# Designed miniproteins, single chains, continued (3): the designs that were tried, part 89

Each design is a single chain, and the fold is of that chain. pLDDT is the mean over its residues in the fold that is shown.

## One batch from the design tools (miniprotein)

Design m11287
Fold by ESMFold2-Fast:
Structure m11287 (fold): chain A 66 residues (1-66)
Amino acid sequence: SKEAVEFARKLGEELKKKYSDIAAIAAYQVAKRLLDSGKSFEEARKAAEETAKQVEKDLENYKKIK
């Protein structure tokens, strides 16, 4: 729907401002898959936020071992 496309655009912008590019892109892809499968906007946003946090944590841990 037009609403889903607009929601995805705004979510992508929010994620890029709040997280690193890698985390934001990963989170956006998760949200897009959920929206495409008919999940609610709130479920997609929550999954995106959790994905971004996990990617940020994984990146930080990776830097520590180098």
Scores: mean pLDDT 79

Design m11289
Fold by ESMFold2-Fast:
Structure m11289 (fold): chain A 87 residues (1-87)
Amino acid sequence: MLSEEEFDLEVRIALVRIGVAIGKLAASKIPDPEVREKVTELVEKADKYVDEAEQALRNGDLETARKLIDEAEKYVREAKKLIDEAL
């Protein structure tokens, strides 16, 4: 069974992955090509960090997993802000 901390990190990883998927769909609908490119870059960074966080969690490195998921969440938030302003 996962610890409560591991379960929390798994939930956060899942939410970031949902945010990345939604962000990719939303980016394709942005009419401004400069904003679209910026959103795409932020979503790709979030995708990379969440993959690294999942690997760290799988290896039992909870501290590294937390730092990586914190970074992924920052990129998702920045992407959401730009999407909300553009759509």
Scores: mean pLDDT 86

Design m11290
Fold by ESMFold2-Fast:
Structure m11290 (fold): chain A 120 residues (1-120)
Amino acid sequence: GPLAGRKVAVIGAGELGTATAKSLRAAGAEVTALDIDEARLAELEAAGVEGVLGDARDEAAVARAAAGADVVLETTGSNEAATAAARAAAPGTTVSVTHPASDEVIAAAEAAGARLVGPT
């Protein structure tokens, strides 16, 4: 598919996260999703998405989900989750957020060498 060879981490498996992860997987991406809810992860695993059980605000859990990712998509709309995603990002990774980033998120992305994308 059009995303063959791309690795994407989706932080949060709510409606937006689930729809996004399934769409990316259908397009050929390697997709890993992080959520606290095992049932949401089981639905995604049935669709070929790798599940990571953890809190989107836990930097270590986010780092596990984002390991080797080209793009990290934060879908919860939380500045705490966006900060954890930015801090966990490797240099050169794109971090996408769904709401205006706080100064803490911007500073975390700059410190990590990540590209921050989203509404401002």
Scores: mean pLDDT 84

Design m11291
Fold by ESMFold2-Fast:
Structure m11291 (fold): chain A 76 residues (1-76)
Amino acid sequence: MEAEIEEALARIRAALEAGDSEAAAEAAARLAEALERAGDEALRERALRRVAELLAEALGVPAARAEELVAEEVAL
């Protein structure tokens, strides 16, 4: 479970470093699927913060701003 999430996060990072937006989107979809299967809201929040950190690094924006963008995208 957590290992699957870590693997998905590693794939997102690798895709962003390669500039491959398609691979990054696919890895993000796998992460979302794993988080839904886990059913653990605290683990979901931790994973989303890590995605925000990766996006902040890739896009050159502050981590707090990336966290806001991620939260907006996953809001119901």
Scores: mean pLDDT 71

Design m11292
Fold by ESMFold2-Fast:
Structure m11292 (fold): chain A 92 residues (1-92)
Amino acid sequence: MNPELLEKAIEYMKRAIELAKKVPETQSAADLFQKAIELLKSGDPEKALRELAKAVGELIANATDEHTDIVKEIVRYAGEAFRYIREILEEE
């Protein structure tokens, strides 16, 4: 696994977790981001990607109009993490 891609994916997921913890309705997404980090660290990027997708789904399902801006920022960080995990999966 490329260590630079791994570090960047984890960094963006950690940023997403910090923001998700600030909003009660997105705390479940924070738990899924944390699971994705642990799966990525254990060498399972495919399962990490699935947990990341679940986290984004949970964000969209539980988002309220009051917190739209913070949810958009969390989704942006999740999207960056998704790109880095996909790059890891494309390495043979």
Scores: mean pLDDT 81

Design m11293
Fold by ESMFold2-Fast:
Structure m11293 (fold): chain A 81 residues (1-81)
Amino acid sequence: SAKEEEIRRLTGELLELAKEVYELYKEKPNPEILKLLEEADALAVKAGEAARAGKYDEAIELLREAKRKLEEAIEIGKKLK
């Protein structure tokens, strides 16, 4: 379905963003970046549970929130250069 395709797309985007955040954190550790990574991971786990239960709208919303957390972590990491 279109919603399942959106979940797959968002999941792929999250994996790439998480890799970027991890590299930024690895070069210059910051506890705020780590906290955002942990929050994004928790949201992604919850999104996976919602998707398995067929709650696709909830899963999409949770994945979008996780994406926002990772984007915030990237902004912080880039300022720490």
Scores: mean pLDDT 87

Design m11294
Fold by ESMFold2-Fast:
Structure m11294 (fold): chain A 57 residues (1-57)
Amino acid sequence: SRRAEAERLLAEALAAARAGDLETAEKHAMQSWRLDPSLLPEIAARVGREMRRARAA
């Protein structure tokens, strides 16, 4: 389903952000958002937080 695929992409974006791969994190986050726009608050909160941590390290 679109929701399951969007959630998988969100998980991949989080993993990429934690690994410091900000380009991959952003691409997967955008794909997740396009596939399920209702995930935007979760994407912004979770992926945004991890990307800010990676930039600070």
Scores: mean pLDDT 83

Design m11295
Fold by ESMFold2-Fast:
Structure m11295 (fold): chain A 75 residues (1-75)
Amino acid sequence: MSEEELEREIKEALGRMVFAVLKSTGASAEEVVEEVRKLAEKGETETARAVVEAAREAGLDEEAVREGEEIVRRA
C-alpha cells in the first residue's frame, strides 16, 4: 500500500470515528453537517467526506447528507 493510500485510509477511518462519536452522543443532523463544515474549512476534506458517507449509510436525514456532500464538493 502506498503512503498516499495509507493516508486516505487513515482519514476515512477518522471520519467514521467522528460520525460514530456524534451518533453515540445523540447529535442532530444539523450538528453533523456543522462538523462536516468545520472539517472542510480546516482542509480535512477527505475526513469530512467520510463523515458524510457514514451518515448516509446510517440513514441520516437525506437533506442533511446532501448539504454535507455539497460542502465537501465545494472545499
Scores: mean pLDDT 82

Design m11296
Fold by ESMFold2-Fast:
Structure m11296 (fold): chain A 94 residues (1-94)
Amino acid sequence: GSEKTLTLTAEPGEEVFELKKGDRLTITAAAPVEVTITVESGEVRVIYEKNGVVQLDEVLKAGESLTLYLDAGDTVTIEALSDSKVRVEWAAPK
């Protein structure tokens, strides 16, 4: 699969990713952010790590969303378990 990277800054943003089965998206927070991951289609595995320690490891299906509060340096890995469309939205926390 392909490896994609997204860096979340303090500026709010939104990106949509079309992932094929086995593709990975690595999200890194450059600043404290609230990030919402929405699965528009397919199924993905989401792994949230803080200082290299797994904080969360969940499977999200079509129609499901997950909101995480990240500190600078935190990482979220999204792995497509099937061909999937994922929306990533972020903004300042709260």
Scores: mean pLDDT 89

Design m11297
Fold by ESMFold2-Fast:
Structure m11297 (fold): chain A 68 residues (1-68)
Amino acid sequence: SEEEIAVKQALELKNEGNELFKQGKYDEAIDKYNEADAILEQAGIPESHPDRITIASNFLKAAVFKVT
């Protein structure tokens, strides 16, 4: 399904973002999380979906670490 493909692609981007985060590359991690969320939004997956919540949470964490 379109949703299944979108989730798979978004989770792959999320994992790339997580690896960048572990390396202290917060700007690059944020870019990956934004790409992941955009794919889910384009596929019509609601903001309440667990995978979108997880990606948003990871984005916020990276944004906080970037400025602290």
Scores: mean pLDDT 88

Design m11298
Fold by ESMFold2-Fast:
Structure m11298 (fold): chain A 102 residues (1-102)
Amino acid sequence: MRVARIEAESREEDGLIITRVRVYLDGELVKELTFVDRAENGASVGVTEEGRAAAAELLSFLLENADRVEVAGEGEALSRGLLDALAQAREAGLEVSGELRA
């Protein structure tokens, strides 16, 4: 069974939420992705085109390479793009555990 671990770190800068995501497969770093959301008052109000591309890349990778996903992350805000990708992974039948915090 292949376990993907996702570590996310988010910061708010100039009306954007920038989330750096590191993906580990069996303890090895295999991907780094950047999610970008539009922000108002510390909350995501929309996913950018770049954020949508990152979400699609993450989802494709997880569906092809992982049997289970573990998520850990803390930052200034939550990425909607990342949350959407994880929700789609769950809907596709992947077990997703852990949490993201803002």
Scores: mean pLDDT 79

Design m11299
Fold by ESMFold2-Fast:
Structure m11299 (fold): chain A 83 residues (1-83)
Amino acid sequence: SPEKEQEILKAKVLLLAAEGGVLTAKRSKNPELRLKNLEDAIRMAKEAKELAKRTGDEKLIKKAEKVIEEAKKEKEKVLKEMK
């Protein structure tokens, strides 16, 4: 359906933005900017995962899960470095 295609497109756009946020955080030396980008990436990737689940797109679900895991690991690293 057109609605399903639109949800898949939204999930893909959110996931690209989330991946960009993780990359920005990994390349930045600013802890506040790193945390902001990682928190936004986790939120966007989680929304993408829910959209992917509703559309049954297994590839997008797996990709979203990988981005969530990577962003969470990087966030833990940043929080340790801020102490």
Scores: mean pLDDT 88

Design m11300
Fold by ESMFold2-Fast:
Structure m11300 (fold): chain A 63 residues (1-63)
Amino acid sequence: MDPVVLEAIDIVRNAPSKEEAIEKILEKFPNVSKETAERLVDAVLNGDGEALRKAAEEIVKET
């Protein structure tokens, strides 16, 4: 898995809220869109492997 995706997942797992997770991802990866960050956060929190794979692909394209 791409290191950017792994770091983004770690941010989600360590963030106290969905809103803060989105904020931290956008701060760390300024080229990532809010929509893409939100999709990744939702996928990680819901354990949705298919959604996570799609969001991960989008993050790699934007970074």
Scores: mean pLDDT 79

Design m11301
Fold by ESMFold2-Fast:
Parts: sequence; C-alpha cells; structure tokens
Structure m11301 (fold): chain A 73 residues (1-73)
Amino acid sequence: SRAESLLAEGLAYYAAGDYEKAEALAKEALSLGEEAVRAAGARLEAALGEEVRAAIAAGDRAAVAALYARAAA
C-alpha cells in the first residue's frame, strides 16, 4: 500500500505538471517495490513469478508498484 500511495501521489503531480516531484515519487515507489520483492524472496516469486521479474526488468514503475501492492494485500 505504501508503493501504491507513492505512485498515486506521483501520478497526481504529473497531472498537475510537477514532473520533478512526480519522478521522485515514482522512483521511490519503484525502489520500494524492488526492495519488497527482494525481501519477500521466494514467496513473491512463487506467488507472482515471472510477472514481477518482467516488470522489474522492463523498468515499468507502475507495473512494479501494482504487482507489489497485489502481493502485499
């Protein structure tokens, strides 16, 4: 939910035209998602498998945050 909140806030700043803040928040969401994936290890890998790996490899911040949120719920 933390990654979800950061991404949602970042997207709101993009809509408002504050791209610098939007990028910072999106980076935070991505980093939190990557850290959560590493911390969860085999559990997230077993649950989400290739979806999480593919999103991280693609650098898709929105996808990583969404997949992390789904796994954390």
Scores: mean pLDDT 63

Design m11302
Fold by ESMFold2-Fast:
Structure m11302 (fold): chain A 82 residues (1-82)
Amino acid sequence: MSAVELAEEALRKGMEAVRAADAGDAEKALKLAEEAIRLGREAVELAKKEEDPEEALEAEITAGVGLIAAGVAKTIAERLLK
């Protein structure tokens, strides 16, 4: 899996986590958010080794957005569980 592919998967799961949090499904939101954070971190590490600066930048931006979405979803989920 390329850095861009991992970043896109992180964004997809991060957005799914936000939708689950908005629906009040705290357990699903937390699980998806944690998976998105893991994938996003992996994408950022792979982007550092990417030889194409443009592809590396696209992966970092995409992963960054996914990580922000996942962080928001995780925060909402944790508040719902407390």
Scores: mean pLDDT 85

Design m11303
Fold by ESMFold2-Fast:
Structure m11303 (fold): chain A 57 residues (1-57)
Amino acid sequence: KKEELEKKKELLKLTLEEYKGKTFSPKELAESSGLPYSVVSEVLKELEKKGIVKIKK
């Protein structure tokens, strides 16, 4: 959860911002990015609150 994880987390945020308004599954993103589900879910929740992306329900 230090430098490496933080950098990957920020890269994920940047990538998701390119697909603004799209719906993403935390599970699918965790599998494709190799990040923990909890981290991916947290990122998606943050971006959803900002209106950038939607979480698959």
Scores: mean pLDDT 76

Design m11304
Fold by ESMFold2-Fast:
Structure m11304 (fold): chain A 70 residues (1-70)
Amino acid sequence: SDEELQKKIDELKERAVELANKLAETGEKKVLEEFKKLLEEIKKLEIELYPEQEEEIETVVKDAIDKLEE
């Protein structure tokens, strides 16, 4: 259901905040790769829930990943 999908997205976003904080503290490549994978998973689920916003969702995730690689 859309409600269950949204709940999963929200839980993954909370985990993304925790990983972002850990990445800021440690700078570890493993944490960066885990964070990127989590962002890609969130992207896939958000596109499933909001397919009409696919391009916008892809742009937001791309910009987030590009900033991590600076």
Scores: mean pLDDT 82

Design m11305
Fold by ESMFold2-Fast:
Structure m11305 (fold): chain A 60 residues (1-60)
Amino acid sequence: SGIEKMIEKVEKAAEKLGLEKEVIEKLKESVEKGEIESELADEMLKVFDLLEEEHKKKEE
């Protein structure tokens, strides 16, 4: 459950940021495989949240 939520958040954030589909798939796979340590994954999600917030404001 936790890793599935993390994968969904990474996918949505990366898509909103306009990242290449191949890059998004690699990120999802890395999270699913546990290649990204939980601490680093948490930091990535925080960065994605910040970038998504800024992207939404700029898209206006």
Scores: mean pLDDT 67

Design m11306
Fold by ESMFold2-Fast:
Structure m11306 (fold): chain A 107 residues (1-107)
Amino acid sequence: AARERALADVRVLAESAIEQLRKAKEAAREGNLEAAIEHLEAAIEQLRAALDRARAAGAPPELLDALERAIEYAEEAKRAAREGNLEEAIRKAEEAIEAAREAARLA
């Protein structure tokens, strides 16, 4: 069904975002701020696409909340990376991964 397909797409986007967030965390650990920011931007784009898809499909509030939290944490990680705060960038990327995993589980 159309809703089932949309939720499957949300899950794929969330899982793809988790991969980008993991790459961002790894780049941050290596001190590669440019790569960390690029991967965070890719993750944010995928999570926003997932959120738009979930909203259009009439997804439950819990899924929308999980996606919004993942986006917020990823944006905080990006801000920390831009400020050169690698420890905070890694921490926020980990929080974004947990929120994105919850979204993938709920989708």
Scores: mean pLDDT 89

Design m11307
Fold by ESMFold2-Fast:
Structure m11307 (fold): chain A 84 residues (1-84)
Amino acid sequence: SAEERARALIEEAERLLEEARRALAAGDYARALALATEALRLAREALRLATTRELILRAIGLIFAATGLVFEAAKKLGKPAPKT
């Protein structure tokens, strides 16, 4: 069903956001950006399919969280490499 697909997409997006946060903490900004961007894509698809209040709110929350990580990772990528 659409609800089952929405739930699966939400769970996948949650996993990708967790990985994106770990990549960001490790200084792998390119990986963090890629993972957060994919999580955002999945969260948006989940919102399109979601029919219950629970799934709609979870998808919206994931869209906000993923968007924040995308901006943070992109900002970090715009910084010059540290002088070694």
Scores: mean pLDDT 85

Design m11308
Fold by ESMFold2-Fast:
Structure m11308 (fold): chain A 65 residues (1-65)
Amino acid sequence: SLAERQALIDEGMAAAEKGVEAEKAGDYATAAKYYQEASRLFEQAGALRLAAEAREKSEEAAKKA
């Protein structure tokens, strides 16, 4: 349902925010993990642009870890 998809998007956004906070703290390994989780949740929701952005953030953070 649309409500189930919105819940996945909300969870993905929460994971992405945790990624941002980890990145600000210099914890790139944790940031990469949260961005990867966000990307997975956005893909499940069909939010392909958000998923691609989160994946790119995860890959960038992983390179710095």
Scores: mean pLDDT 90

Design m11309
Fold by ESMFold2-Fast:
Structure m11309 (fold): chain A 60 residues (1-60)
Amino acid sequence: SHLEDARRSLAQAEKALAAGDGAAAASAYWEGMKMARVAGDQELEERARELLRRGLALAT
C-alpha cells in the first residue's frame, strides 16, 4: 500500500542520512512524501517534508 511504501522509503532515507549521503536521503524522502500524500497521511507527509529539507541541506 502507499502508506507502507511511504514508511519504507522514509526508513531507507534515514539510513542514507545517517551514512551522510544527503542526495540519496533527499531522493528517498521525496518519494516517501509523495506516497504519504497519495495515502492521505498529512502527518507523515509533513514529517517527510521536514526530513527532505535536512537531506537537501547535506547535499552539495
Scores: mean pLDDT 77

Design m11310
Fold by ESMFold2-Fast:
Structure m11310 (fold): chain A 119 residues (1-119)
Amino acid sequence: MLTITESGGGTFPEGGSVTLSSKFTGDVNTIAQVSWWRQRPGEPEQFVASIDMYTGEVSIAPEYQGRATISVDKAKKTSYLTLRDLRVEDTATYFGEAVDLGDFGKVYRGEGVEVTVLP
C-alpha cells in the first residue's frame, strides 16, 4: 500500500520561495503520475502541478506558470514542489497525490501541509 506524507510547510514572506516535499512509502515504480493540489478555506480544491512518471512531462496550472516547478526523485521516493515569488493568495493547504497503476489506477493522497504567506 502506498502512503504519502507532505513536509516543508510553515509561514513565509511575500516574494519569498518554498519547497514542499511529498514522501512516498511502498513501490514507486508503478506510479503513473504525481501531482500537487491546493485547498483554500471556502474554495474548491485546485490543481497546481503534475509530472508524468513515464515521460517526465510536466503540467503547471496557469496561475502558477513561471512560478512553480515539480520534480520527483525516485531513489528518495520524494516529489518536490517549489513555489517562488510567493503571494498572499498562495496561502493554502497543499496535497501530494499519486496515481498507482499497480493498484488499478488508485489515487493516493497525503493529509496535506499548510503554507501561510504574509505581506
Scores: mean pLDDT 84

Design m11311
Fold by ESMFold2-Fast:
Structure m11311 (fold): chain A 56 residues (1-56)
Amino acid sequence: SEKEKIEKEIKELEKKIKRLEKQLATETDPQRRLDLEIELGMLRIELGVLKIILEK
């Protein structure tokens, strides 16, 4: 179902976010830190949108 697909996407996004947060915590290069912060910001927005859709 569409709901099950969204739940799977949410779980995959949460795992990816945790992985990138760990990478950011150990990253010392300013450019790579910026790229990771941008990617994390985008993924967090996407996660928020999917959670809103799931509650409908």
Scores: mean pLDDT 86

Design m11312
Fold by ESMFold2-Fast:
Structure m11312 (fold): chain A 73 residues (1-73)
Amino acid sequence: SHFDELLERLVREVEELLPRVKDEALRREAEEVIAEAREVLEDPNAPEMRRTIVLFRLLAVLVEMELEIRRAE
């Protein structure tokens, strides 16, 4: 599905940025969201609303990570 493809792509993007993030709280949040996204991807019965919530959470974390990296430059 389109959502599963987007979730997989966003998980990869968050994982790629993780080593560049210095804030331990943000790193922990990102790792938690990755774990939740992987759980949703592995569950064929996961409700569409849960997939949508995880998608938005991945986007939010990705934005926060990119902002931190830009501030450190």
Scores: mean pLDDT 84

Design m11313
Fold by ESMFold2-Fast:
Structure m11313 (fold): chain A 76 residues (1-76)
Amino acid sequence: MPPVIVALREAILAGDLPLAAHLVAQAVERYEEQIIELLLELHESAPDAVEAFLALLRRERPELAGFVERVEQALR
């Protein structure tokens, strides 16, 4: 598991959503599939945390709108 994915999991579970958003912005280009996989896994155990994070990404990171849409499609 890449260190950035471990840090992202920890940030989301700790409620440090600004740090989590920064980590996604840095890592999505290289690790998009692994990040989507992590968010799908976390949604099973902590759906409220994942929903709050996706809402923050839509608000604070417009450049990640396409990524958020792909995650939402995968959750259906």
Scores: mean pLDDT 84

Design m11314
Fold by ESMFold2-Fast:
Structure m11314 (fold): chain A 100 residues (1-100)
Amino acid sequence: MLAPPSPELQALIDKAREKINEASKLVDKAREAVKNGDFETAQKYIDEANKKIDEAEKLLDEAVRLAETQSPEERLFAETQVGLLRMQIALIKKEVERLK
């Protein structure tokens, strides 16, 4: 069996993923508010989603910095996971732009 990634690196990636999932749910709520003509509530959800995205990006930056001090295998793991999560952030940002 391969050793799992370091608990610290995994925790940063997991926290970033949680923030991205929270942002996605907030965008879904904003979309529903727009459908109901409640643009004030939609803007509040968009603002909260942007805060969650900012938090996620900071966690991903921390994960990259930590991984640079780790083994090549952990660096590759971090680069792969960070790349995927940054793509998810880009998709969420595109959806936010569609709601403005």
Scores: mean pLDDT 84

Design m11315
Fold by ESMFold2-Fast:
Structure m11315 (fold): chain A 62 residues (1-62)
Amino acid sequence: MEEKIEEVKKLVNEALSLAETDPQAAVDLLRKAYELAKESGDPEAIELVEKAGQEILKILNS
């Protein structure tokens, strides 16, 4: 669980970093993070990805 949540955090951080410069890459990374979060079975990891998705949408609409 710990190892998967760390990978999810890394993907989320990279997605947020790319949201303004490469939105398509940000969305692709977020999708990968979401799949890993679901595979982890950790609700904290899933919540992290969902919140990051909302932040990316906010950036794209700004």
Scores: mean pLDDT 79

Design m11316
Fold by ESMFold2-Fast:
Structure m11316 (fold): chain A 72 residues (1-72)
Amino acid sequence: MMERAREVLLKQLKKRKEELKKPGSVINLVTPEISEEDILEALEEVGIKLEDIESIKLERENGLTTVTIKRK
């Protein structure tokens, strides 16, 4: 996967990590094209347990990927 997309995701997740610690929280992130696997790896790297994640949705929008992450 592209290093740039993963780095953009990691930077955004680090800034919004506290929001994802709240049960039932939802965050939207915009990245270059990225895979679901890269998103799962990035969540683990920032210390968010995958078992605490309810859903991850990917949407293509004008050449960018919108990632919606919902916590349990």
Scores: mean pLDDT 75

Design m11317
Fold by ESMFold2-Fast:
Structure m11317 (fold): chain A 57 residues (1-57)
Amino acid sequence: MSEEQLKEAEEYQRKAVRALALGDRETAIEYLRKGKEAAKDDPEAVERFERGIEQLK
């Protein structure tokens, strides 16, 4: 995964955390899905986003 892809995935993770703080679980899941797609070349990052999505379902 490139540094640019890592930054994009981290940005989506931050947006997901913010959405959860505001009580918007659906928006948080959406951002985690986008973060997973940005990190698709990194299996460890993909697994981390997948766990986050499963915890919020």
Scores: mean pLDDT 81

Design m11318
Fold by ESMFold2-Fast:
Structure m11318 (fold): chain A 104 residues (1-104)
Amino acid sequence: EEEARREAVVDYLRDLAATLQRIAKGKKTSTPIKLTPEEQATADRIAQLVREGKLDEALAVFDELIEKAREYLKKNIKTPSDEALLNGLPALRERVRALLEELA
């Protein structure tokens, strides 16, 4: 159960990392089944850090991904959805932190 919970959080964080990387590159956030090698490598690194209990390092990787997404959105706001994504990034960061602390 404890391990199943950790793996569920890992899966969520992998998907979130892929989504943030797509936002930073101006790609649609719809759920494609394929990751680029770069998106996969970053998601795998986050998964490994969480599994190893290196939660502060995992959070630092997310802070970098969130900041890149924020920088892209600030320069490329075209729709109300883009503005909602930008405004939602602080709450998203707090959710990631809370999920990681729950695994500690």
Scores: mean pLDDT 76

Design m11319
Fold by ESMFold2-Fast:
Structure m11319 (fold): chain A 70 residues (1-70)
Amino acid sequence: MEEKLKRAQELIATDPIGRAEGNALLYRLLAEEYEKLDPDSPELRHKANAFRLGAKAYEETADRLRAQAA
C-alpha cells in the first residue's frame, strides 16, 4: 500500500498527464481500502464505487491529454 501511495504522490507532482495518472492510482487505492473495511456495508460499497468511478475519470483524462500531446 505505502509504495503505491508514494508512487501516486510522485506522479501527481509531475506534469498534467502524471497528475491525472497519480490521482487515478490514488482513487483506486482508496476504493480498495474501503472494500476491505467491510464488504457487507452498503455505505462503504457506495464510497468504494464512487472512488472507482473517479479513478476511471482520471484515467480517461490522462488518455485524452496523452492523445492531445501526440
Scores: mean pLDDT 77

Design m11320
Fold by ESMFold2-Fast:
Structure m11320 (fold): chain A 65 residues (1-65)
Amino acid sequence: KLLTPQQAEDIAVALYLLGGLSPEQAAKVNKILLENPEVEKALEEVKKIVSPEQAKLLEELLKSL
């Protein structure tokens, strides 16, 4: 399943508000999700730059879409 640009932005904003990402980290996550719209690949790439707790929140957000 492919993420839309709006879903990528919504996920990055949710990680910023709920996951404690900095604005810079949220911008990086948004860019990664836009460049890697496949859910599995997006999760793998974001896991490289966020904490395990933030990655778990991302997995839950992806399930809710």
Scores: mean pLDDT 81

Design m11321
Fold by ESMFold2-Fast:
Structure m11321 (fold): chain A 56 residues (1-56)
Amino acid sequence: SMERERRIEAMAEALMEHLGLPPEVARRVAEAMLDAESQEEARRRMRETLERVRRE
């Protein structure tokens, strides 16, 4: 949906600004976090996604 895409974009922009992530990485992290049901789950998904990117 357009709402989901807009939320991904907004979250990715925040991640780029605050963590200095490249656009592609920020978008992947945002996508992983948006389906989280809690802040704790969102943080876990962020860490898992960043670890996956580092191994590539």
Scores: mean pLDDT 81

Design m11322
Fold by ESMFold2-Fast:
Structure m11322 (fold): chain A 72 residues (1-72)
Amino acid sequence: VSEEEFEADVYLALGLIYYYLGKQDERKGNLEAAKESYEKAIELFEKALSLRPDNTDARKNLEEARKHLEKL
């Protein structure tokens, strides 16, 4: 595994954590916290895609995070 592959995987994992936190906060009605978490998830997924552009999981999760953010 290359350093770039490892870094992309780390960014993807962190993005998923923030995406999940955003969904939890949205469900609880903590819209400000949800917005912050989705914005961080988007940044992290974009970093993962910059390192591995063909990562389907990163792209799919980026789209979902953007959809959730647009609804807030």
Scores: mean pLDDT 85

